# Designs tried in a protein design run: designed miniproteins, single chains. Part 94

Each design is a single chain, and the fold is of that chain. pLDDT is the mean over its residues in the fold that is shown.

## One batch from the design tools (miniprotein)

Design m3467
Fold by ESMFold2-Fast:
Structure m3467 (fold): chain A 66 residues (1-66)
Amino acid sequence: MVWPATPTSIALLARRLQKEFGVPEEEAKKVLEEAKEGDKIYSEKAGEQLEKEFGVDKKKAAEVLD
């Protein structure tokens, strides 16, 4: 899935990551902002960054973001 890189979308996705993986919401927001490509957040790219930063499974992270 592709999300607009807006504060609202980032906040919603960060909350999902906190719920599913226990990642702190503010740290998840930071990683999602780093993972954005232009004005878009791609679930697969965000999942790769979350794996790098928090050691979560990138495939499960991408599924949570979808």
Scores: mean pLDDT 78

Design m3468
Fold by ESMFold2-Fast:
Structure m3468 (fold): chain A 55 residues (1-55)
Amino acid sequence: RPLTEEELRRMADLLLKHQYPLDVARAFFDNLAASQPELRDVIERLRAELEKRLA
């Protein structure tokens, strides 16, 4: 089933909590955007927020 925006936010929070490398987080969101284009804008916003916090 399609992911919800809330589920995407929870995934981003888990990546931050476990301090995943930025390149791993980017690859994860790139794959999600490819599989669920309807959520592309939300995924891009979460990616930008994650990059700011991990940079």
Scores: mean pLDDT 73

Design m3469
Fold by ESMFold2-Fast:
Structure m3469 (fold): chain A 66 residues (1-66)
Amino acid sequence: MKELEPEVAFSEIKAKYGKEVKVTINGEERTITAEELAQLLLSLPDGTRVTVEKEGVEPEEFVIKR
């Protein structure tokens, strides 16, 4: 599992997934835009585990670390 700062996580996800991604946080799944994901990542506490998925792309898991 990769530990990422919110800004680094956002940049990597935006480059790989583009406009829309599916995220799972604490067992809750939602489809959001890359811009909404940036705001969400900045609001999450340290140690939050995030899974990012998109159809046809390998899922990524990381932990928020500031």
Scores: mean pLDDT 72

Design m3470
Fold by ESMFold2-Fast:
Structure m3470 (fold): chain A 73 residues (1-73)
Amino acid sequence: ARAEAERLIAEAERLLREAVRAAAAGRAEEAIRLAREALELLLRALELLGEPDLEAIRAAAEAYLARAEEALR
């Protein structure tokens, strides 16, 4: 469980970085898609870990989503 959760978190972080880059490049649809894929991986990792501190992970995901949405404007 832990090793799988760590892998999912690492993959989610990679996708979030790609989402930020896509947003900065004006590729809003790609950025949103990548961010949502990352969120799905994070939610699965949280389920595996039974993680009580959800705020930090949620805040990170929300920050990337906000940057992706800003690219739409």
Scores: mean pLDDT 76

Design m3471
Fold by ESMFold2-Fast:
Structure m3471 (fold): chain A 100 residues (1-100)
Amino acid sequence: MERRRELAEREYEDARRIAEEARELIDYAEANPELSEEEREELLFRIELLIMELGGTAVLLRRMAEREKDPELREKLERMAEELEREIEELRERLRRLKA
């Protein structure tokens, strides 16, 4: 019980840091329209990779929730997954606007 909760919390905290990095890169791209096409493409690709990594963690947390027998821990895992899923959609929308 406790070890699984600790591992899930660490995965979630790591994902939160990755999401923050993705936001900072998007903010940088929005603030620097003078970036060369090559620099912009590399930056956008890096953002895409971070969003993909976040997606993997959200799927992992969702699967952990489905297999969890403790209702309180299951609810916590579901909330963590839902929060990451919302953040991923916000980041994807911002990335789409940068590509337009």
Scores: mean pLDDT 86

Design m3472
Fold by ESMFold2-Fast:
Structure m3472 (fold): chain A 72 residues (1-72)
Amino acid sequence: GDPLRELILRLIAEELRIIGLELEIEMLKKKDPNNPEVQKKIEELEKEKEELEKRIKELEKEIEELEKKRFE
């Protein structure tokens, strides 16, 4: 397989996960934004989103490094 293609597909998958988390957070905020249990769940989802954003940055770096090696 093409390792660049594999990393791009992983990047897309992680970006879709972030979109899913953002939609869930938005729905929770619309349902009951002042509920402490809802606020706690939003905080947990925001932390999960932050970890996924870190993973995306790592994948973007790996893609950049592979592109440099492939076109040098």
Scores: mean pLDDT 82

Design m3473
Fold by ESMFold2-Fast:
Structure m3473 (fold): chain A 64 residues (1-64)
Amino acid sequence: MVDPLLLEAEILLAFARIALWLGMPERAVELAEEALELLRKAENPDEELIREVEELLEEARKRL
């Protein structure tokens, strides 16, 4: 059974990537930070997904 928090975090990460591609780094940061908070609340956090979100956050912040 998929943890709903992990699924929501994956969706937010996808939206963050789209926002970054559209030239909206501030929005990408907001979405990625939301995804990290959900992953931290998950009962069994996906460490690889956390890493992907953190890497996107770093790239988005460099564009601010």
Scores: mean pLDDT 80

Design m3474
Fold by ESMFold2-Fast:
Structure m3474 (fold): chain A 91 residues (1-91)
Amino acid sequence: VDPERLDVEVDIALLEIMIAVEKLHAKYAEKQGKTEVAKKSREAADEIDRLVKQARDALEAGNYDEARTLIDQAVKLWKEKNKEIEKLEKE
């Protein structure tokens, strides 16, 4: 196995776990009446999922640099959205 391919695939798998966690967070927030938290968590999960799908397509095409760029974008977006969601939970 190409080591670069393995590293990219592992990073994508970790992002997929983060997406699943955000979707669960949205369901719990909704049950607690935290409508804005639920909305932002779902929006974040959907945006990150789109980037992760693009990263998988790049990986399958052998475009490891493109896949890495998309992974970096997904991680940055997740960090930004998570800060926004945490702020809403504190309010």
Scores: mean pLDDT 83

Design m3475
Fold by ESMFold2-Fast:
Structure m3475 (fold): chain A 58 residues (1-58)
Amino acid sequence: SRRELVERLLKEMEESLTPEEAEFFRELAEKILKVEGLSEEELREKLNEAKELAKGLF
């Protein structure tokens, strides 16, 4: 399912982040996941952007 795919992507992305960066990333990811109409490809792109943003904050 889409939810299972997203949970897998979140876990993979969190592996490259510190605990503090991962917490911020999860907050951004929750906001992205509430946006309806995103394709799986668009969702992955938005999650990658959120990961890079979180990675630069700490």
Scores: mean pLDDT 76

Design m3476
Fold by ESMFold2-Fast:
Structure m3476 (fold): chain A 97 residues (1-97)
Amino acid sequence: MKAPTPELDEAAEALERGARAAIADEANSGARAAGAALAAIGGAVSAALGGRQGREAEGAREAAEGARAAAEIARGRGREAAEEAARRAEEAARRAE
């Protein structure tokens, strides 16, 4: 009942799936770089989830921007997952306003 918006949890889960998929898709330096970027954004989303209600929306927006940036450098499944995470984080930001 009293928690960050469900959309933020969905964004975190999407980033986790993306990182896992990127690593599984390519077991090389490129895939690891994409996975690391997704993991960093997952951390940002987690920080937003742990924030106060008044700052939750700002954290979600920052997470969405980070996910978009990761999508630019990610390849294959990692990029698609990062874009999905960005959309979910943006939705969470709108819901938290």
Scores: mean pLDDT 57

Design m3477
Fold by ESMFold2-Fast:
Structure m3477 (fold): chain A 65 residues (1-65)
Amino acid sequence: SKAAAEKSGEAAKRAAEEGDAVGAAVGSWQTKLAGGDEKKAEEGIRAARAGDAEKAGEYSLQAGK
């Protein structure tokens, strides 16, 4: 649902702000599964794979909107 996607994106952004790269990656994946913007969620997952937690959190937040 849209609300679930928004919540997952926000959680991923908070995890990234705390330096939790794994949490940011999981949040990106959850945002995709919840029906957020698929392209942005995939970019978040890709950023997390590259070790960029901050970018992963930012894309996940955008995907959840």
Scores: mean pLDDT 77

Design m3478
Fold by ESMFold2-Fast:
Structure m3478 (fold): chain A 55 residues (1-55)
Amino acid sequence: SPEADALTARFRAAVAAGAPQEEIVRLFKELLDSGLPQEEIDAILAEYDAAVRAA
């Protein structure tokens, strides 16, 4: 959905910018509430885990 796509983009931007954990958690909760397919949620989590490990 357009809303889920916008939330995903905001989440990725926040992670890339090094936003506070509170903001990242808030955006992630909004993504869960948006009804994204499980495979997309898993992909986003894998992307975030890789970014944290690379830092």
Scores: mean pLDDT 77

Design m3479
Fold by ESMFold2-Fast:
Structure m3479 (fold): chain A 65 residues (1-65)
Amino acid sequence: SSMKQELLKGIGLALRGIGLIFDGELLLSKAKTEEERKYGQELIKEGQKLIEKAKEIFAEIDKKE
């Protein structure tokens, strides 16, 4: 069903987002250069964007139930 497809899409985005945030935080904890620090911050921002997209999908599913 379309609802199941949207739910799986939201879960996938949330998991990917969490992974990117963890990778970014780990990189920042080890960062010795400005380039490494910037890349870690970019990973965290990208992960946050994916989580926000997942939240929007879950909110739309909740409205339909």
Scores: mean pLDDT 87

Design m3480
Fold by ESMFold2-Fast:
Structure m3480 (fold): chain A 119 residues (1-119)
Amino acid sequence: MSLEELLKKVEEAAKLAKSKDEEKRLEAAKTLAELAKSPDPEVLKAVIPVLAKLTKDKNEEVRLAAAEALAELAKSPDPEVLKAVVPVLEKLLKDPNEEVRKLAEDALIIAYGRLAGLE
C-alpha cells in the first residue's frame, strides 16, 4: 500500500474517531492499531494524534484499543515516534481502567528502554 493510501486510511479513521457511535470509534482505534504496525514513520506520526484523542474516549473498550495501538508504537525504532507516544502513554497511567493503566505501564517500559538505547 502506498504512503498516500495509508495516510488516506488515517484520515478516514480520524473521521470515524469523531463519530457519536461508539462502535465506529472502536473501528477507528482498531484501524489505527493496524496502521501502527507500518514501517513508515510518517504513517506512525499521523496515527498518534488520533490515538491521543481516543485515549480520552468515554468508552473503556475504545480507550483499551487506543492503548494497544500506542503499545505497538512504543516498539518503533524511530526516536521521533517514541518521543511523541511517551506523553500520551504517561497520561494513560491515570486512566480509571486498570487494564488500560497496565498496558500503558508495560508500553512505557519498552519505549523508555528503546529511547535509552538510541542515544
Scores: mean pLDDT 86

Design m3481
Fold by ESMFold2-Fast:
Structure m3481 (fold): chain A 82 residues (1-82)
Amino acid sequence: AQLEVLADPVRLAIMLELRARGELSASELAERLGKSRSTVSRHLNELVAAGLVERRRGPDGTTLYSLTEAGLAALEELRRRR
């Protein structure tokens, strides 16, 4: 299930940062979480594949990531389950 993707603490942390900040690059997420860019990019690919995160190209050519409506709903469901 999509919620099982959030069982990983790094993927959950990525989702929480995107909820707090709106849109972030993989490099910004790596800096904020204290992880390598390659680690964050791997987890972002899993979140995009699960439909919880979407990506777009920013005006400077940087890829930006944000929560989908499904991603926001998944975080709210996890909050209720604690």
Scores: mean pLDDT 82

Design m3482
Fold by ESMFold2-Fast:
Structure m3482 (fold): chain A 75 residues (1-75)
Amino acid sequence: MKLTEEQKKRIEKLIRDFLESLINYLKQQGKTKEEIIEALKKVGDELISLYKNNPDIQEIVKKVLDELIERVKKE
């Protein structure tokens, strides 16, 4: 099933908000940048696997993960 542009945008926001919340939680727990990046990769792989039958969602997850990992590296 093809997602509409509006549906893709909404899903991207939900995934981004969730992963941002995870980053903030891990920072509060005193995790290093390296540990945060590793956690993001692990959660991302699990999300991609969960949506194996929806390539549009997999692409959104990959895009958001790449953006957030790059941001954490630069902090």
Scores: mean pLDDT 84

Design m3483
Fold by ESMFold2-Fast:
Structure m3483 (fold): chain A 83 residues (1-83)
Amino acid sequence: MEEAKKLLKEAEEALKKGDTRKALELAGKAIELAKDDEELVVRALEIAGKAMQKQFEAAGKDELAAKVPELVAEEIAAYRAAL
């Protein structure tokens, strides 16, 4: 539990620095460690979504960036349904 929370904090800091790749990697590791903790998994998915959105915006793929919030909500709903 503490390890997953630490990874999420580091992912948020990476996202603030614009290191979207590191933010995605750390969020993914947090999901793997906290798969049974809904709050931590949802938080990790939100961080991953924001990182992905920024990456698409930087690449000029505005249409894909605009779809990210919907995809994140869909993934969160699927995760909750699987609990």
Scores: mean pLDDT 79

Design m3484
Fold by ESMFold2-Fast:
Structure m3484 (fold): chain A 81 residues (1-81)
Amino acid sequence: PPAVYAEIDRLVDSFRLPNTSPEGLQGLEDVRQGLLLAAELLLVKKKSPEEVIEELIKQGWSKDFAEMAVGIVQQIKQQLS
């Protein structure tokens, strides 16, 4: 949903400091892409949290990141409901 995607963008951008390095900007973009993928799988494809975690792991994300990403997306959705 557009509101969840906007909140993901806001959250990721909140970690950007003045004079963030190009490497730091790339790291934030990678996190954004992972969160957007988790949001698509969970909210658009209607997969379960466990299925989304497994899919993120299969695509090369760590288990810790996958669990965090699903948790963040679920929290954002609940706050916007």
Scores: mean pLDDT 80

Design m3485
Fold by ESMFold2-Fast:
Parts: structure tokens; sequence; C-alpha cells
Structure m3485 (fold): chain A 55 residues (1-55)
């Protein structure tokens, strides 16, 4: 759902702000294994980038 992608984007953004890039990568890989499509993963990454750019 949109809300789930938004929460995941926030989590990725927080990891990126903390410079925990390995954990951010692991989370994205886990989501891919759980059945998230490349399009959905790109949406989540886009949300994270927007949050980071607004900070």
Amino acid sequence: SKEEKEELGKEIAELMKKKEFDKAKELLLKLKEEGYSSEELNEIIGIAAEIINDS
C-alpha cells in the first residue's frame, strides 16, 4: 500500500542519514526477497530520497 511504501521510505532515509548504507541495502534486498517489484523498490527509494533532500 502507499502507507507501507511511505513507512519503508522513512526507514531507508533514517538509515541513510546515519550512514548505515549496508543496513539500507540489506533492507532493500529483504524487500525484494519478500516479493516487492523493482518498480515498488524504486518508489520506496524515491520516497527516501525526498525525505533526505528535505532535511
Scores: mean pLDDT 82

Design m3486
Fold by ESMFold2-Fast:
Structure m3486 (fold): chain A 67 residues (1-67)
Amino acid sequence: SMEKVEELRKLLEEGKDITPLMKDPEYREALRELGLELGISEAELDALPSWAAQAARVERAFRQLNS
């Protein structure tokens, strides 16, 4: 949901760990949507070995665009 995407964005702005939220499928969908908005391809996200790796990749992209 867009609301969960905005929640993840705010947590990343605050420098908080989003990895624990990846236990929830709705937050995993929100992470995917956020990653796509940040310019990460679907293929790149799908190639990552874990939800923790996907969270780390999205966090890195977010910091590069907002630094």
Scores: mean pLDDT 82

Design m3487
Fold by ESMFold2-Fast:
Structure m3487 (fold): chain A 95 residues (1-95)
Amino acid sequence: SKAEELLKEIQKLANELISMLDDPVKQIVLTTLVAALQFELDNKRYDEAIKVAKDLKKFLEEILPELSPEAQRIANELMKKVDELIKVLEEEKKK
């Protein structure tokens, strides 16, 4: 599905970003949010998945100013994929 493809892209970008983070607390938070997103999607809990995706985006926005220019590019790409996933999940809820 489109949601599964977007989740794989989100996981790849998140792993790249995690490798660039020097703060272990930020690494744990990002890892936990991505794992929670996968868990909710695997269980077809679309409302919960949307909430986790919004929390993930908020976390990325909060850390963005502290990141290197390369990490900022990955974070911005990750946020775009998260926004696309939210839109896809909201459309699936209407069917």
Scores: mean pLDDT 88

Design m3488
Fold by ESMFold2-Fast:
Structure m3488 (fold): chain A 61 residues (1-61)
Amino acid sequence: MSKEEKLQKTLELVAKAMEAIKEGKLEEAQALVAEAREIAKDVPEGQKLVDQAEAILEEAK
């Protein structure tokens, strides 16, 4: 995947994780954040999005 494709996919997964957190599906949100982290590992902008989602997930626990 290109860096642009990775960033777009990361944004999509982070959005799904945020929705899962709102619904109280913390295990699903954790899995989505982990998948987004793998995709964003070489994209700094994507890593920031994942870090924010992870922080929100920890706050929701």
Scores: mean pLDDT 80

Design m3489
Fold by ESMFold2-Fast:
Structure m3489 (fold): chain A 80 residues (1-80)
Amino acid sequence: MKLSLEERRELNELFQEAIQKLLEKDYEEAEKILEEMKKKFPQLKELIEKVYKEIKEAIEKKDLEKAKKIYEDFLDYLES
């Protein structure tokens, strides 16, 4: 996939905000940020939704290492 540096920074910032809201159990705000990411990056909609779901499930299971790994793998994919 071809994202500009600006687009990658924006997506990373939004994703970090969503993860922070999930950790705070602010599910309403986390879902709002997810929808904003899907709207701004429709070409990545399915991937964003999949990664968000996997991170949310890991956080709910208190597996923060797994959540971090999923996010890092996503960032590596965007740099490829």
Scores: mean pLDDT 83

Design m3490
Fold by ESMFold2-Fast:
Structure m3490 (fold): chain A 85 residues (1-85)
Amino acid sequence: MVEYEILSERVLPNGVTVKKIRLKSGLEFTTYSNEKYSAASNLEVAIANVRAAIAAGASEEQRVAVAREYVKNEEVAREIVEALA
């Protein structure tokens, strides 16, 4: 399970919901979603895709690469992979 807390939330004029979150490690990053196109944030998409990669037998580095595609931050991607292991 990926543990995090929401530090702030705002909705931009274009309908994008922006959340600043803090992970269990203390690492902070920004998530974004737009319910008009997809309810899932970049974090939620990363988690779902890492879970699918685990089910497919992907290596740890492949799981990190999958997470990094969505969160665009290597340290956040590694923490997601470690939390889901």
Scores: mean pLDDT 77

Design m3491
Fold by ESMFold2-Fast:
Order: C-alpha cells, then sequence, then structure tokens
Structure m3491 (fold): chain A 81 residues (1-81)
C-alpha cells in the first residue's frame, strides 16, 4: 500500500508539472499494480500504460489530458488510504 501511494503521488506531481503523458501513465500503471497486489512484468506495465494513453487520447480533449491523469492519481491515493 505504501509503494502504491508513493507512485500515485509521483504521478500526480508529474501531471501538475506537465511531464510527458507516457511518464505519468507508467507511474499510474505501477501504482495501480502495486495497489492491487499485481506482480506485472516491465513489458506488461508498458502495454497497460500504452492502452491508457490510447484511450485517453481518443476520449478526452488534449487540454484535459494532464488534469484527467492527475485525477486518476488522486483516486488511487484515496483508494489506498
Amino acid sequence: KERAVELAREAAEAARAGAPLEEIARLLTRAAAALNGLDLSEEELERMATTILTHLRQTVAPEDHHARLEAAAEALIAQAE
């Protein structure tokens, strides 16, 4: 749980700083995996991050991408607490 919160906080900070979407998605994927007790390979984490970004780019306006990822990170923090 502590690792999931740490990764989710890093993702939220990265989103607020305007970091690349790929970096934020990787942190979110790792946070979600840690929260759910999933031991995913680096390849599986990368595939999940790619899927998240593909869906985000197709369903959310570009100006809202960072805000949506920040909200996702905050939701993971709330779920872990």
Scores: mean pLDDT 82

Design m3492
Fold by ESMFold2-Fast:
Structure m3492 (fold): chain A 68 residues (1-68)
Amino acid sequence: SAAEKAAIARGGRTIRGVADAEAARAEQMSLELAAEVYRAGARTARKIGDEATAAELERRAQELEARA
């Protein structure tokens, strides 16, 4: 349903926001830790059914690993 899709999208945006904030803090210690934060966020996004957000967070993790 449209309401269900909207709820999933809102959940995904919240997961991304939390992951971005946690990853920013982790980057002060290492890019590897920041990448792990994004991978954890991606797993959470998949559990709620937001595959698009999960894929985006995985790409962010890969970008951080490439900079390490």
Scores: mean pLDDT 86

Design m3493
Fold by ESMFold2-Fast:
Structure m3493 (fold): chain A 61 residues (1-61)
Amino acid sequence: GSAREALVAQLSRQGGLSREKAEEAVRLGMEGKHDEAIALLKEGGLSDEQARGAVELAAAL
């Protein structure tokens, strides 16, 4: 939905992640693979707080 696309766009903008990597992180969060999603987001330059917040939003999608 629009919320998923908005989150992907935000992650690409904030972390310097490619759209493909941002989409993968959101998918991992939605699947409950929270540690893997956090690790991928942090590799893209997000802080621990930013990564955890993004995963919580993805899990709620």
Scores: mean pLDDT 80

Design m3494
Fold by ESMFold2-Fast:
Parts: C-alpha cells; sequence; structure tokens
Structure m3494 (fold): chain A 107 residues (1-107)
C-alpha cells in the first residue's frame, strides 16, 4: 500500500541518519557524538514503533502526518543543538527534506 511505502521510505531515511551518526561516533569516540547517536537512534525506534502501530490500525492520514511532523521537529531540534556535527547535520537536512515530501503525499 502507499502507507507501507511511506513507512518504508521514512524508516530508510532515519536509518541512514543513524548510520552516519554511528560512523561519526566511532571516528570521534567522544561522549557528545555518542549522545547524538543515542538521541537519533531513539527517534528512529520511536518513529518505527508509531508508524507500525498506525499501519496495523489503518489509521487516517492526519495521524500519519502528526507522527512525521513530530519526527521532523525532533530532527530539527537535534540539528540546532549539535551544530558541530556537520556531516550528521547534512544527512539530517536531507532526511527532513525527504520526510517533508512524504508528508505532502498524505495530502
Amino acid sequence: SERERIAQEAMFLLAEVVETAAAEAARLGTPAAQALLDALSAIHAETHRRLAALLAGDAPNAEWAAVLEETIGRLRALRAANPQFTAVNATIEKAIAALERLLARLK
């Protein structure tokens, strides 16, 4: 279904952000880089759980939009709080733009 494709695309985008953060955390070995990885991993896990529940319950587009909008907001907040992680932030910016395109498909 279209909603299954939106869920798969959203989870792929978030996985790429987490993988970029994991590579940076491994490279730097700093508590700050590990904290960013942990925060992004939490967003990935929470978004996966919420989208899976919406898919299972055949929830309306408004509920899907709310989850994607909250996820975008959380990514923006992390990017703003962590300006030093330029490579991770570039991947977050690309993910936000792609998630906004997915959000448009729900209208």
Scores: mean pLDDT 90

Design m3495
Fold by ESMFold2-Fast:
Structure m3495 (fold): chain A 60 residues (1-60)
Amino acid sequence: SEEDRKLEAMKRAIEAVADTDTPVETIAKLVGFDSLEEAEKLFKEKYGITPEEYRAELKK
């Protein structure tokens, strides 16, 4: 689905910029989400973790 493509793009973008201060809202908009709230809800539903939490895990 289009939502799955956006979520996969968002996950890859977070991985690519994990070591930077790029806001998650900027990433969500870049991959085509209309709002951060929508992106956070859908990301958590698919991956079981928020985008912010996922980025924090990558920095461990």
Scores: mean pLDDT 82

Design m3496
Fold by ESMFold2-Fast:
Structure m3496 (fold): chain A 70 residues (1-70)
Amino acid sequence: SSATQQRIAALANEIGRAIRAGDRAAAFAAVDEMLRQGLISEAEAREIKAAIEAGDYERAERLLARVVAS
């Protein structure tokens, strides 16, 4: 639904802003919120968090873009 797509985009943008600000805790909280709301799978949440932990922000943003595109 358009509402689901808007929520995904909003949380993905929040994660992106947190990553660019160096706020890992905020980035993880937003990923956990996406998972809590059923917008991503546990596997997707784990992958995004792993990319953030590794400092691979290009990979994290690419993974988020795939979620937004689906």
Scores: mean pLDDT 85

Design m3497
Fold by ESMFold2-Fast:
Structure m3497 (fold): chain A 98 residues (1-98)
Amino acid sequence: MKEKLFEALKLLDEKKYAEAYKLLKEVEEEVDRKEKELEEKIEEARKAGDEEKLKKYIEELMEVGAIAVAIAVLKVVLEKELKKLPKEEQEKIKKELE
């Protein structure tokens, strides 16, 4: 997740907007899956009274949440940069996005 997020930042700097957006979407999907897995593990640890595992999974969930916020901010930056491009370039990039 973190490594792909930094790759997306590099692509944004290189003005490879479609590639950056696709990579941000991939990280967003990984975040969504990891959050669901951690929510289940937190509930299991809570039911078992395993305070050490509960703390570990909450810390992991906090890290995943921080990445989710970073993705949201970077998407806003990306959209703002795209709006500065000529209309024809914006339409071309928009068609490349899934």
Scores: mean pLDDT 82

Design m3498
Fold by ESMFold2-Fast:
Structure m3498 (fold): chain A 74 residues (1-74)
Amino acid sequence: SEREAVLRESARVAREAAEVLGLEKTRALIEEVSLSLLPEMEEALAAGEPVEEVELRGLRRLTEALREAVEEAK
């Protein structure tokens, strides 16, 4: 399923981020990015978008941000 594929990729990238950036920096980045995504996710939900679609988009954006941070640190 799309959800399973996105979750597996997110977990893989988060693990790589923890290895490259360290656990504390990775956790801080996850929190910062997640909070930055909340306003647009709330707007999408208020507009009647399916919860599953909003979750998957948020997870993809978080995964992309982690991937970029890992690339910049190398």
Scores: mean pLDDT 85

Design m3499
Fold by ESMFold2-Fast:
Structure m3499 (fold): chain A 117 residues (1-117)
Amino acid sequence: MVKLEMSGGGTFAEGSSVRLSGKVSGVDFKNSLKSWWREKPGEPLEFVASISADGKKKWYAPEVEGRATISVDYEKKTVYLDLRNLKKEDTATYYFFVFSGEKNLLAFGEGVEVTVV
């Protein structure tokens, strides 16, 4: 059974930093693409960052490039999204997705809410 555990949400000051975590079990973690997406109030779901199965390729949305870092802890089966210099525009519900290949969604969890004040 696939399980996805997310953490790191909350209320944060503008200009601060946050680490969001997505932990996966019951999936071939090493051979899955991991992706962070967010839904802002009144807006559609938007891409934030992805990391390849081997952790060597990373992709960032232009809105977060230069202040976001996606990383993997293979021992803990956890993917991190670090966001620096938080802006009010970063206020969103953040979702973590795991894919087999490029298109087969294996797991998604309940989102974590991030509010920047």
Scores: mean pLDDT 81

Design m3500
Fold by ESMFold2-Fast:
Formats: C-alpha cells, structure tokens, sequence
Structure m3500 (fold): chain A 57 residues (1-57)
C-alpha cells in the first residue's frame, strides 16, 4: 500500500502564532516560524505515516 498524503493552504490570521496555526491544522505539523507573517499563505503537506510539513508560498 502507498502512503496517504494531503495538501492544503491556510492564510495566517492577524497576530496568529505558529503554534496556533499548528493547533488549527494538526498538532504534529512542522512550521517554520520565520515564514509566519500576517496574511501569508502557507502550503501544508502531510503524510499520515510520518510527519506534516508546512511550507510558505
């Protein structure tokens, strides 16, 4: 069987921290704090068997 994966995008809310974004998406999401800014659009990629990675767009 293959890995289950997903990809979605989220917009950073005013004053929202990387931890708050993680709580909104998934607690195991990996977020680069340097890419978290108001109005930024983040691409979230996840592999249910390993890890979740959040990339800034």
Amino acid sequence: GGLYSFETSVTVKPGETAEQIRNRIHPDAVIDPSKVSEGAVLTVRGYFSYRIEILAS
Scores: mean pLDDT 64

Design m3501
Fold by ESMFold2-Fast:
Order: sequence, then structure tokens, then C-alpha cells
Structure m3501 (fold): chain A 68 residues (1-68)
Amino acid sequence: NAQKEADRLLSKGEEAFKAGNYEEAARYYQKAVELDPTNRRAWALLGAAYFHLGDEEKADEYFAKANA
């Protein structure tokens, strides 16, 4: 079930994000959006992770997908 796997990846990503492990969080969020590209929250979380990593270009791109 792709939806359950995406939810699992988002949970792991949020745990990594809360711990300050933004690169690991971005990896989990990226896999989540690959499984469910319609999940706006997952795109927003991916953007937030890249913003914390200093990659403003990717952050802006992913925030745009979250707001599409």
C-alpha cells in the first residue's frame, strides 16, 4: 500500500526533522512525494527541509508544488 508507506516515510522524516537531521528528513520526504505526488503536506515538508539545508532554490520549487 503506497499510501501507508508514504505515511510511514513522513513519520520518519518528521522525527529526523525534529532532531535537526534535515538531510535525513529530506530523504524520507523525497521518497514520500515519489510515492504520492499529490500530497501537498509532503511537498511543504520537503521544502522546509531544504530551506534548513540552505538550498533556497529547491526549497522554493518544493513550496511551489505544495501550493499548486
Scores: mean pLDDT 86

Design m3502
Fold by ESMFold2-Fast:
Structure m3502 (fold): chain A 100 residues (1-100)
Amino acid sequence: SLAHQETLVLARLLAASGEMFVEKRKVVKSLPEEKKEEAEKKLDEIIDELNEKMKKEVDELIERYKAGELTPEELRERVEELIRKAKEEFKKEVEKLKKE
């Protein structure tokens, strides 16, 4: 059902967001004390922006699914690709913070 697919997709986004917050905590903990506060604030802002972008793109994918343009399998694959790209962007930002 549509409601079932929407619930699964939103649960997956929540899980992905949680994984990024866990990684943030590990990264911040490993930094020098003087860098922790600024790094945590920057990573929180990045996670928030990535979450907002993923939610907007997922909402569009759900509308395409409602229109019969995507199968449940295609919807899930595209959601996983969005999550993969968000995690790659997060990793790039983490690497920037580790260098300076």
Scores: mean pLDDT 86

Design m3503
Fold by ESMFold2-Fast:
Structure m3503 (fold): chain A 71 residues (1-71)
Amino acid sequence: LTPEEVAERVREIMEKRGLEKVTPQELADLMREAGMTEEQALNAALMAIRDGKKEVTPEEAAEYARKAAEQ
């Protein structure tokens, strides 16, 4: 899975479920569903927390997914 493919899958899941915003914990769950490892999913959530994000939009979630997949 490429970083771009994972980012698109996270966005699609959020759109299909009608999720306008998700917490960092929910972001980690979405990334696991999109096919990322537990370590990558946890890293994305940690990045969001470090940035002071209480909730992330679909676009922000896709960006964190992409960054986590790059590592």
Scores: mean pLDDT 83

